# Designs tried in a protein design run: designed miniproteins, single chains, continued (4). Part 10

Each design is a single chain, and the fold is of that chain. pLDDT is the mean over its residues in the fold that is shown.

## One batch from the design tools (miniprotein)

Design m12336
Fold by ESMFold2-Fast:
Structure m12336 (fold): chain A 81 residues (1-81)
Amino acid sequence: MLLSEETKTNIRELLTSSDPLEQEIGLSLAFMLAEIAKLSGDKEEIEQMREFLEELAADPRVSPEIRAELRAKAEELARYL
């Protein structure tokens, strides 16, 4: 399982940080995990990652620009389901 509760918490904390560099790191980590899920071909991993990206994209504490990128990545993952 790529998405442990600890991993989810860490990504949420980075993306909701006031530091733009921490936000960029959080986005990069989320995208890296999405690519790993796609490469695994594991439908359950892809679906869990898609749901997590959609959750992050719905969080008003995350900047609108980052939320748009997260939504686009979630839509990309949905094509693999």
Scores: mean pLDDT 85

Design m12337
Fold by ESMFold2-Fast:
Structure m12337 (fold): chain A 85 residues (1-85)
Amino acid sequence: KAEEVIKELQELLERATEAADAGRYDEAARLLEEAARLLEENREAVVEYLMREYGLSREEAERAVEEAIERLRALAEKLREKAAA
């Protein structure tokens, strides 16, 4: 269910934050990439969740998920660059 996906997403983001705070930028980037993949694999469930919980249209919900995935991947790339420096 979408709520389980959101809980897993929150856990991945918390672990990524802990890794980044500890200077483990490569691990943090990997966890953010896992979070983005989780959203992609469960896109329909998350879209339905956003429509029900926030009253978004399908187009609005699909846009929100797409933007979230893009932001997570962009942050992961930035963290990998920081790890390589």
Scores: mean pLDDT 85

Design m12338
Fold by ESMFold2-Fast:
Structure m12338 (fold): chain A 68 residues (1-68)
Amino acid sequence: MEKEKLRELADAYEKAGIQYLKNGDYEKSAELFRKAAEYYEQAGDVSRAEHYRKLAEKAEKLFKEKKK
């Protein structure tokens, strides 16, 4: 699979994750950001992959804190 297609997939998951984050759906945004990070890593964009992994972790923490 070409790296360009992997980046397009990562970008799509990133945009979806941002949409759910803006809607307050932290659980779904965390899942989508983890998918974006995975595809960025496969595309060789390690910096973006690390960024979205951290963002997914923060969203997951917000979801857990909101529950308590």
Scores: mean pLDDT 81

Design m12339
Fold by ESMFold2-Fast:
Structure m12339 (fold): chain A 65 residues (1-65)
Amino acid sequence: SEEELLAELEELRKRVEEGVLSREELEELLRRVEGLIPLAEEVGADRVAEALRELAEWLREYLER
């Protein structure tokens, strides 16, 4: 469900914030997140699409230093 996906994204964000992921893992995560945004938008999962966009923006800022 959309609610379950949002919960998974929240857990993922928590792991990113804990700083346990390497730069390569963060770059891979960004690629995956960016690839999921158009899919979420196509199926009308607007809340998931927004959460993915927020995560992608945060990851880009983090990776750009």
Scores: mean pLDDT 77

Design m12340
Fold by ESMFold2-Fast:
Structure m12340 (fold): chain A 65 residues (1-65)
Amino acid sequence: SEFELESEITRLSLEIYELAGKEGQLKMADISKEINKKYGYKRTKERLEAMLKQLKEELKKIKEE
C-alpha cells in the first residue's frame, strides 16, 4: 500500500541518517549524487536502499583501513 511505502521510505531515511554519523555524512554527499543520477527521484525507495547499502560498504572500508 502507499502508506506502507511511505513508512518504509521514512524508516530507510532515518536508518541512513543514524548510520551516517560525521564520517558517513561526508561520504553520503558523493553517494547521493551517484545514486540519484542512476535511479532518479521517481524510485525513492530503491534509491534509499542503494544509498544505505553503499554507505555501509564505505564505512566498513574506513573501519578496516
Scores: mean pLDDT 66

Design m12341
Fold by ESMFold2-Fast:
Structure m12341 (fold): chain A 87 residues (1-87)
Amino acid sequence: MKEAAEAALEAARAAARGAARLTGERLSAAIGAALSAIGAAFLAERLGDAEAAAEDAEGAAEAAEAAGDEEGAEAAREAAEAARRAA
């Protein structure tokens, strides 16, 4: 669980940095992706529900890709893999 939470936190930080460079609708989508990655870290660490955390992170990756935030999408996918490994 700790490794999954750490990976998700790193993904959330990367997504937040990407969001800082965006405006308007892309910024909104990037913030959504960052919040989902943070939620995945919380679920992995606190609730022990690694599968739910992985699905949440996958959703964040799709939102980031739709916004054109490739760095955030990649970070969210890494968080999903880390969460699945914790299961």
Scores: mean pLDDT 63

Design m12343
Fold by ESMFold2-Fast:
Structure m12343 (fold): chain A 60 residues (1-60)
Amino acid sequence: DMVQRVRDALLRSQAALSGQDVAAIRAQLSDPEKQAALDARSEKLAAAAQIGRQTAREIG
């Protein structure tokens, strides 16, 4: 699932930028509001990445 992979990448990026570990950020995502917002963003990013790969197959 592309959405799950994008979500994991976003969590790791957030941990690196904030100096928190991934577990602390996952605890914040136990909040349904934050989880819904992350899901919506991850779905949009996953769709954009999929379209980009279809258009430019030779990238990455």
Scores: mean pLDDT 66

Design m12344
Fold by ESMFold2-Fast:
Structure m12344 (fold): chain A 73 residues (1-73)
Amino acid sequence: SSLEEEARKLATELAGRLVEQGLLDEAVRLITAMNNKDYKGMKEIVEEAKPSLDAEGQKLADELLKVLDEILS
């Protein structure tokens, strides 16, 4: 679906930013959940990581969380 495609795109962008910030474990967990279509797991990981992200990363996290909430509703 278009929502799943958007979630995958945003998760990939966010994972890249997590790697750049040295948050490698969080990036691996996010991509693993994405590959398993574990949208609930993705949401939990993003919510946990959000406080450690810079302003641009938090914006990506918020956009991803919005899409994940639509998938999970």
Scores: mean pLDDT 88

Design m12345
Fold by ESMFold2-Fast:
Structure m12345 (fold): chain A 68 residues (1-68)
Amino acid sequence: MKKVLLVVSVNEEKAKKFAEEALKKKGYDEAILLLNKSVKEGLELAEKLKKEKGYDVDVAFEASAPLE
């Protein structure tokens, strides 16, 4: 099963650093940066990937990320 992390952020540098750390230390196979998306959109994409591709998907976001 492919393990994917979706990173929702308005800050590209913070998102990249978080994704790199997750790939190195948390056993994710892929990280996708959602720089211009809300947390709601990230959660919807995660649900779609789980249902359509059978991936194990987690969503990470910072406190300043837009909810909708």
Scores: mean pLDDT 80

Design m12346
Fold by ESMFold2-Fast:
Structure m12346 (fold): chain A 106 residues (1-106)
Amino acid sequence: MEEGEEYLKKAEELLKKAEELLKEGKIREALDLLGEALEEIEKALEVAKKTGDKELVERAKKLAERALELAKRALELAKNKEDILRAIGLILRAIGLILDAELLLK
């Protein structure tokens, strides 16, 4: 529980910084932080799977949904093929985490 909370706090901080970077047009740096945020969300979901913590699953899902929206913005702002492909990869990863969370809530 406490471990899962720490992962979600890190994800929230990373998502906030990524949003700020997107506003500044720093797409590559935002994509890096989005990837790190999704990794922290995944770790929180792994804790939730082991502990049966449905509240942790719901919170991780909301952060994954926010990461998805930021990755979509990054895709819209991306100017080169590498950033476009990376943004698509992050979108797919975020969708995967949202679906994993939905299955854990059933």
Scores: mean pLDDT 88

Design m12347
Fold by ESMFold2-Fast:
Structure m12347 (fold): chain A 60 residues (1-60)
Amino acid sequence: MESELNKKMTEINQESQKKFLEYLKENPDATLSEMIEKGNEITRETMKQMAELAAKAKAE
C-alpha cells in the first residue's frame, strides 16, 4: 500500500519536473543560468504545495 502523503508529494514533484522539462524542450540552447532561474521559480511553487501537505501531516 502506498502512503497518501507519498502519492501527493510524488504528484507535486512530477508536475514540477514536467514544467522544467517542457522549458528545456522549448529552449534546447538555454544557458545554465536560465535553467537555474526557471528551476527556482518552479521550486518555490512546489515548496508551497509541499508545505501544505507537511502542515497536515504534522498536525497529527
Scores: mean pLDDT 77

Design m12348
Fold by ESMFold2-Fast:
Structure m12348 (fold): chain A 57 residues (1-57)
Amino acid sequence: GSTGKIVLVYPDGTEETIGTNLPADEARATAAALAAHYGGTVAETHDGDLTTITVTV
């Protein structure tokens, strides 16, 4: 299956990669939980088998 990567973007513009090589569905669930916790938004980008999920807080 495809792999997922999670990038967290802080209010100051700092980026943190918090997960790599996750199952894509697990990455989506984790990103959704992070967005809910911080009151942020989620964006998804696809590059072949890699799904990059950006959580902006």
Scores: mean pLDDT 82

Design m12349
Fold by ESMFold2-Fast:
Structure m12349 (fold): chain A 69 residues (1-69)
Amino acid sequence: MEKREEVKKLLEEGKYQEAIDLINEMKASGEELTAEDYNLLAMAYQGLGDKEKAREYIEKAREVLKKEQ
């Protein structure tokens, strides 16, 4: 819970790479990423101007959301 709040704070501060790094660290530690996590990655990549990666993560978030329902 707190880690996702920190990611949101980093995004608000314009620290997009740090937000991406934090989510990737969560994944590397064995945590399964949620649809929200993929949406946060998409927001971070959008902030960096990486429109292609932003779109990829939006689509991944949709796939994960369907599986969670």
Scores: mean pLDDT 81

Design m12350
Fold by ESMFold2-Fast:
Structure m12350 (fold): chain A 64 residues (1-64)
Amino acid sequence: VDRERLRELAREAGVSEETVRNALEGARTLAAEGFSREVVKQYLMREGGFSEEVAERILELAGI
C-alpha cells in the first residue's frame, strides 16, 4: 500500500520514488523535533521544491 502511494505521488510530482521517500523521512524527523506542520510544509516547498499540493500530500502520508 505505502509503496504504491509513494510511486503514485512521485509520478504526480515528476520526481523519483527516492526523492519522495527522503521527503517523508525529513518531514517525520522535523515533526518529531517539535516543528509545526506549517514549518514542515514550508521546508518541503522551499528546500524540496515541491508544490503546495504535493507538500500537503507528503504531510498526509507522513501522518502529520
Scores: mean pLDDT 81

Design m12351
Fold by ESMFold2-Fast:
Structure m12351 (fold): chain A 55 residues (1-55)
Amino acid sequence: MKATEEEIKEAREKIKEASGAEPSDEDVAKGLDAFKDMGLSDEEAIEAVVAAGKD
């Protein structure tokens, strides 16, 4: 996975704050990697994962 532990932690905290969801580190990392592979920046990838993590 290309996502760092810090990026995974930040994305998880933002997802929990936005929706109360607590996805696994693996699922968050896969989401971050997928969005980065589409050409999103690290910050854009985190925002996209947060949006996708909403129930």
Scores: mean pLDDT 75

Design m12352
Fold by ESMFold2-Fast:
Structure m12352 (fold): chain A 69 residues (1-69)
Amino acid sequence: AEASAERLRLQQEINRLVNEIRELLPSWTPAEIGELIRQALAGEVPESLPEEVKELLERLREKVEELRA
């Protein structure tokens, strides 16, 4: 089995980070959050975002990169 427990742990961490981002941006739609995450994974983060959201997006990017490795 290829790192199934580690992969599951990373997926759970990613899901928690996505939920935290959604809670910090309650006025944003799911589609807008999805676009924001996609942009952040490409290294493009809007400067106007709260610092807490930027930190969560960077952490999310790192976890997604670990999952893809």
Scores: mean pLDDT 79

Design m12353
Fold by ESMFold2-Fast:
Structure m12353 (fold): chain A 100 residues (1-100)
Amino acid sequence: MLEKAEQLFIEGRVALNNGKYEEAIKLFEEALKLFEKELGEDHPKVAEALLNLGEAYLEAGKYEEAVKLFERALERARKAGDEVLVRLAEVNLEATREKL
């Protein structure tokens, strides 16, 4: 299951980079569910998946949904003790709020 989660996450990043935002959202949502099951909700990989899912919603112009996802990513990154993911979530949250 973890290998499948990693593969879905990579495919989500490829879709996002190619402007396929709806595909990226679906792939990141599937990867997120698998990371939560395999690693637990407070693992850095879960925060990273939430960050990328928020980024996909942001690029799709779904700013309210992106804000909620970045808030979740920030909470999970803080619980994981991952200062890099905390900073990335804070920066993305601020940038997204400016578009509202």
Scores: mean pLDDT 89

Design m12354
Fold by ESMFold2-Fast:
Structure m12354 (fold): chain A 80 residues (1-80)
Amino acid sequence: NAMAEKAEELLREAQKLLEEGIKSFENGDYETAIKKFEEAIDKAVEAMRLAREAGNFDLEMQAAVTLIAAATYLAVAKSK
């Protein structure tokens, strides 16, 4: 299913951006962290939408978890 494959690709991109954002956050680079978390949210939202349309519940849940993590870190980074 090409839609599920695209969702997997977007989820991998979102996870990588989340990891990069966390690294920037831990280094005190909150400006870079915010940008990375915002990009991770955009990718995770699209991955979740495509996974839902593909009927892939496990993939949708993984995207949702990534979204929640990125959104949480974004809120904390913006509070700095």
Scores: mean pLDDT 91

Design m12355
Fold by ESMFold2-Fast:
Structure m12355 (fold): chain A 70 residues (1-70)
Amino acid sequence: LEEELRRLNEELLEALSRLPDEERRRLLGELQARLRELAPVLDTEEGKRRANEVVREMLERARRLLEEQE
């Protein structure tokens, strides 16, 4: 799970780095807010899985924005 989260974070950061500054800031803010809501359970297996899902969802949204703004 932690290795998967690291990989997803690396992919997300790469995708975000290719977005315009305003779009990147918006997605980062939403990601941070959603992860903050998970903070109380991040030490659990369930919390880690949900964190991975949140990062994956943000990655998919970043990739969609890149395709639309290309």
Scores: mean pLDDT 77

Design m12356
Fold by ESMFold2-Fast:
Structure m12356 (fold): chain A 88 residues (1-88)
Amino acid sequence: MLLSEEEQKLLEEGKKELEKLVKETKAEPEEEKEAEELVKEKVETLEKQLEANTDLPEIVKKEIEENLELLKKAAKLRVIAEIKEAKA
């Protein structure tokens, strides 16, 4: 895996938290904004941890950064879609 063990744990934790949030979604549009902020904050935390890890080769770091960007976009869209579905 390209993600470190610590980064994988944090990512899985974030996924569980987002899934729980989606299940408990309220019918307010405000909830959608909160979910987007949460996704952004979790991804930023992972990026900061990656920057702190100087042991990784530059090639691996770049690949992780690209994956994090894709995960951020996918997670945001997924959370919004699931919130809408749960609210319906």
Scores: mean pLDDT 61

Design m12357
Fold by ESMFold2-Fast:
Structure m12357 (fold): chain A 61 residues (1-61)
Amino acid sequence: GEIEEWKEKQLEKLEKQEEEVKKKLEKGEISEEEAELELGILEGLKLIVEGVYKVVLKNEK
């Protein structure tokens, strides 16, 4: 369904952003504290995406 496609696209974008943060950390372009903050924000966004998906899916029947 449309909401499943939306969820997959959002999660894919967040996973790519996590990979970029990890690459920047590996290259020494960002500090460990900056990486932890960015990864924490991305994890929070994943939980929001999953929450929205569950609410919409339940309400669409």
Scores: mean pLDDT 82

Design m12358
Fold by ESMFold2-Fast:
Structure m12358 (fold): chain A 89 residues (1-89)
Amino acid sequence: PSEEQLELDIHLALTLIAGAIAKLSPNASPEDAKRLAEVIERHVERIEELAGPTHPDVAEAYRILAEVYRLAGDTEKADEWEQKAREAA
């Protein structure tokens, strides 16, 4: 794909992630948060494949994913994605 198409695809994926997070209640069940984290993780993995791990948008996606996993109670996954976000920043 063209560079312009890649940037558009990354932007769209981040927009979808942000929209999903905005709908997540702080009182959401761990099951709901886990399902959301799994969906976001697929989008983040695609962004990483397209942009590489050091792109600012990838760092932001990693931070968001870490936050959702923390809400799901999956501290191991949350810590893993936070580490990736720090390395990408």
Scores: mean pLDDT 73

Design m12359
Fold by ESMFold2-Fast:
Structure m12359 (fold): chain A 89 residues (1-89)
Amino acid sequence: MSIDELEQELVEALRAKDRDKAYKTMDQLIEKLNSVEQIVASLQAAIGSLDIPGVWKKLGPLLVELYKTTDINEIKKIAKQIIDTVIEL
């Protein structure tokens, strides 16, 4: 599956509030992307396509923390927290 296909799958999972599918798709994106900058960009593209008012105010601190993170396990943890925040909106 391409990065674009995984981003679309993430959008569909978030829209359906399917947390398990969103987590699985996010893990696949993290494993295919080479940098935290690309991971942040993919998350911003997917979440931005949902057009949820005020989402960036809630996600701002988590996105900053993710951008500063270099450990893959911590990246996965923060990305799942971002997914949970979006689904709970």
Scores: mean pLDDT 84

Design m12360
Fold by ESMFold2-Fast:
Structure m12360 (fold): chain A 60 residues (1-60)
Amino acid sequence: SREEAVRRIVEELGLSEETARRMVELIEEGVSAREIARRLGISVETARKAKYLVDLSRLE
């Protein structure tokens, strides 16, 4: 679920709940990890980890 993805991003990546929600929205819109990183001012590595956590929250 979206809330599960937000929670995982906050706990695993240390981002605020607001930033985590925005990141999940961008991922759901199909925005690339590079573009998410650019828009939110975070590393591409952090954006890739967030995409992985969103995918886990959909499969589990």
Scores: mean pLDDT 82

Design m12361
Fold by ESMFold2-Fast:
Structure m12361 (fold): chain A 62 residues (1-62)
Amino acid sequence: MPDPLEVELSLAIMAGSVAKLAGDYEEAAEYYEKAAEIAEKRGDLELAEELRKLAEEMREKA
Protein backbone atom coordinates (compact mmCIF):
# COMPACT_ATOMS: atom_id res chain seq x y z
CA MET A 1 0.00 0.00 0.00
CA PRO A 2 1.66 3.28 -1.07
CA ASP A 3 2.41 5.96 1.51
CA PRO A 4 -0.18 8.80 1.35
CA LEU A 5 2.70 11.29 0.96
CA GLU A 6 3.95 9.33 -2.08
CA VAL A 7 0.50 9.66 -3.70
CA GLU A 8 0.34 13.40 -2.90
CA LEU A 9 3.86 13.89 -4.30
CA SER A 10 2.95 12.14 -7.57
CA LEU A 11 -0.29 14.13 -7.93
CA ALA A 12 1.49 17.45 -7.25
CA ILE A 13 4.16 16.72 -9.87
CA MET A 14 1.49 15.71 -12.40
CA ALA A 15 -0.58 18.84 -11.68
CA GLY A 16 2.53 21.00 -12.13
CA SER A 17 3.30 19.35 -15.48
CA VAL A 18 -0.29 19.84 -16.69
CA ALA A 19 -0.24 23.53 -15.66
CA LYS A 20 3.12 23.98 -17.44
CA LEU A 21 1.71 22.46 -20.67
CA ALA A 22 -1.30 24.80 -20.41
CA GLY A 23 1.02 27.82 -20.06
CA ASP A 24 -0.10 28.47 -16.47
CA TYR A 25 3.46 28.90 -15.19
CA GLU A 26 2.39 30.52 -11.90
CA GLU A 27 0.17 27.53 -11.04
CA ALA A 28 2.91 25.13 -12.20
CA ALA A 29 5.37 26.83 -9.80
CA GLU A 30 2.89 26.46 -6.91
CA TYR A 31 2.43 22.73 -7.58
CA TYR A 32 6.19 22.12 -7.85
CA GLU A 33 6.70 24.00 -4.55
CA LYS A 34 4.10 21.73 -2.89
CA ALA A 35 5.81 18.67 -4.40
CA ALA A 36 9.19 19.88 -3.06
CA GLU A 37 7.75 20.24 0.47
CA ILE A 38 6.32 16.70 0.33
CA ALA A 39 9.64 15.30 -0.97
CA GLU A 40 11.44 17.02 1.94
CA LYS A 41 8.98 15.52 4.46
CA ARG A 42 9.76 12.09 2.96
CA GLY A 43 13.51 12.71 3.43
CA ASP A 44 14.29 13.05 -0.29
CA LEU A 45 16.23 16.31 -0.09
CA GLU A 46 17.77 15.88 -3.56
CA LEU A 47 14.35 15.62 -5.22
CA ALA A 48 13.08 18.54 -3.12
CA GLU A 49 15.94 20.76 -4.39
CA GLU A 50 15.27 19.74 -8.02
CA LEU A 51 11.56 20.54 -7.64
CA ARG A 52 12.35 23.95 -6.07
CA LYS A 53 14.63 24.80 -9.01
CA LEU A 54 11.85 23.79 -11.41
CA ALA A 55 9.39 26.04 -9.53
CA GLU A 56 11.86 28.97 -9.82
CA GLU A 57 12.16 28.37 -13.59
CA MET A 58 8.36 28.38 -13.89
CA ARG A 59 8.14 31.69 -11.97
CA GLU A 60 10.71 33.24 -14.32
CA LYS A 61 8.42 32.37 -17.26
CA ALA A 62 5.30 33.73 -15.55
Scores: mean pLDDT 83

Design m12362
Fold by ESMFold2-Fast:
Structure m12362 (fold): chain A 60 residues (1-60)
Amino acid sequence: LPSVEELEREIEELEERAAELQARIAAGDDSPEVRAELLRVEVELGVKLLVLAVKKSFPD
């Protein structure tokens, strides 16, 4: 299992990626591929946020 520090770094990277994809959609690059990538990033971000919350409750 990743450490709290690793999860926080991964979450930051995913937030940056989501922002890039949202900016592309706002600029008119609203392809199914871009939307699918954003959805995947958002799902992964949600999972990592949940894991981080659990790890902070049960530190290893």
Scores: mean pLDDT 80

Design m12363
Fold by ESMFold2-Fast:
Structure m12363 (fold): chain A 82 residues (1-82)
Amino acid sequence: MQIITRIANDPRINPATGEWRLAIDAGSRDGLEIGQRVRIIAANGEEIFGIIDAVSEDSSGIRLEEPAPASIRKGDEVILIE
């Protein structure tokens, strides 16, 4: 079954590493695991990719593969790539 969730917070940069991160409203209870890749879709249809690098019961942290464009916001769609 395809897991579809939402961005829980706006993307943020880690100033120490230059790494772009966001959180999603899905976790281990939803079958998410560290190392899984996700596709993030903005309201305008723009897409970026990230890797799950932190998992809690009901939420997960995503490291983005590229800088987040301004179109990517809290509430945007996130799809697990199996």
Scores: mean pLDDT 81

Design m12364
Fold by ESMFold2-Fast:
Structure m12364 (fold): chain A 75 residues (1-75)
Amino acid sequence: LEGQRKALIDFAEKHAGKKTANEVDKAIRDATSLEQAKENAERVRKVALENGASKLTADGIATGVYYLAKQKIEE
């Protein structure tokens, strides 16, 4: 889990900037329910788009946030 989270943060920084990477880290850490995981993923998607990511990249990052947050909650 920690390795996957770091890989997603590094990917987000490279393709969508440090602000998006910081939002990815926070979104995964702060999610305590599947509803929050979904809301946090949607927020990260918007931040990625605002920081120059393509729609495909932003969708990919958001999907990663959701599944990593879900995995953390279900453990």
Scores: mean pLDDT 84

Design m12365
Fold by ESMFold2-Fast:
Structure m12365 (fold): chain A 56 residues (1-56)
Amino acid sequence: SAAMAAERARLAQRVNERAQELDEKFKTLSPEEYQKLVDEFGRELAAERARLAAAA
């Protein structure tokens, strides 16, 4: 459906924004700090995908 396509597009846009943030922070953070951010992003993304799946 168009509504579901729009929700997936919004999620993809948020993923792209987070990926850009992580890329910039990769240049300034220690490997340990960067890995913590990657892990946090992974958990947030999984939670958002689970909510989207439950809403379908």
Scores: mean pLDDT 78

Design m12366
Fold by ESMFold2-Fast:
Structure m12366 (fold): chain A 69 residues (1-69)
Amino acid sequence: GPMEKAEKLTRELMRKMTKEGMSPEELIKELEKYVKLTPEQRKRLLEILKKNPKAAEGEILDLLKEAFG
């Protein structure tokens, strides 16, 4: 369902950033294939991804749940 799809994609994006060397900027570009972000949302997520990846993971999950629901 939409929730499982959002969770799977969130985990995959976070894994690519933490284990595969994907930059926070590249993660945002991948996320924008699924979700249209405002400039303010993009800036906020980029800063949170660099400072607190756990908090960013939650925000990304919520955005993807909205996009897929």
Scores: mean pLDDT 84

Design m12368
Fold by ESMFold2-Fast:
Structure m12368 (fold): chain A 64 residues (1-64)
Amino acid sequence: PRKVALIAAPTREKGEEAAKKALEELGADDAILLVGVDAAEGREIRRRLHAETGLDVGGVGVPE
């Protein structure tokens, strides 16, 4: 299984900065950027992604 970081950000530029840090600091294999998505939608997407794929999904900018 791969470790995936979900990042919710108001802009692409802020999301890219957060994704870079998540890949470097959390050891994530992949990062998914959610631009213009609110925290509730981001949490739901993360939950479904983990349930459907079995990926080790961590959130950055998407609190639980």
Scores: mean pLDDT 66

Design m12369
Fold by ESMFold2-Fast:
Structure m12369 (fold): chain A 81 residues (1-81)
Amino acid sequence: MDEEIEKLEEEIDELLARLKEAVAAGDSAAAEEALRKLEEKVKELAKLAMEAGRYDYVEAVTQKVTDFLQAHAEGLAAALA
């Protein structure tokens, strides 16, 4: 289970990197896909981490994603428009 959570965290990091590239490129389709996949992976990680008692993963990932979205809020709004 811990290995699955770690793998999901890695996938989330990759999706955040792709989202950053899509926003920088103004690629709305890529940004929307990355956001959709990111939401799915974060939800899955949160469920598994809570079931495993690994709340540290939930807090760390939630903070990382929130910080990213806030830092890129204007770019995301422009890319998704």
Scores: mean pLDDT 78

Design m12370
Fold by ESMFold2-Fast:
Structure m12370 (fold): chain A 65 residues (1-65)
Amino acid sequence: GPVARYAEIKFDKEKKTYTLRLYDAAGNLLREATVTLSDKELEDYENSLDAQTRLAQRIAAQLAA
């Protein structure tokens, strides 16, 4: 199957969404996953590298499923 070569992260504070997009070497979108953040998760994300890492791992797991 197509192999992901690039990843794009979009964080939208007003919509409280975190989106991960995976692209192939030609720039075609392969997969996209979006999670909606609670107010607590949003606050944790802005104030903690550990929270940012956990959120990235969570959405990556969603894309792998």
Scores: mean pLDDT 79

Design m12371
Fold by ESMFold2-Fast:
Structure m12371 (fold): chain A 66 residues (1-66)
Amino acid sequence: MSKEAALITAAELHVIGAEFSLSIGDLEGARNDIRAAEELAEQIKDEEKRKKILERVAELKKQLEA
């Protein structure tokens, strides 16, 4: 696996983790996964892949609001 593929996979897994945490009311777990996904996504060189993950992160941040 390339560094790029590893970053994309890790960011996607953290997005899934955040979605799950929000679904069960775990706001702290969701915040941690959102932060990790955003930090990993910022390192992705593929603009389209990075943008798609950051869009999901932005939607999750709206759901957190507090």
Scores: mean pLDDT 83

Design m12372
Fold by ESMFold2-Fast:
Structure m12372 (fold): chain A 70 residues (1-70)
Amino acid sequence: SAAVERLRELAGRVSGRLREALEELLRMSDTIPESLLAEVAEAAERALGDPEAAERLAQSITQFLRAVRS
């Protein structure tokens, strides 16, 4: 999917906890709606060069993944 490819590119352009969060999200991409993957990709792109935004996004993704994994 277009969102999955965009997220893979963005994971390579970020570091630390956001990279880990995006990689975990990608492992579960088959179970996540394309619209939500696209929203995360947009948020990750906006967080490029913004460490505080990247940290907040990483936390949000991690919390979401904990809920989805049961």
Scores: mean pLDDT 83

Design m12373
Fold by ESMFold2-Fast:
Structure m12373 (fold): chain A 64 residues (1-64)
Amino acid sequence: LDEKIQKYEEILAENPDNIAALMMLGILYDEQGDYEKAIEAYKKVLELDPDNLVAKTALDYLNS
């Protein structure tokens, strides 16, 4: 998990608006139990793509 997180964080350092990398980080942070970081990642996805149903569903789940 840590190796994958580092990879996607590096991608975002170069491309902050990479929705795919933000989605992957949201999933990976959720898997680690870092719900705060997962929520932040999904919120950024929705800032870039307000109609992203996967990010909306994930946020609804994490806020329940």
Scores: mean pLDDT 80

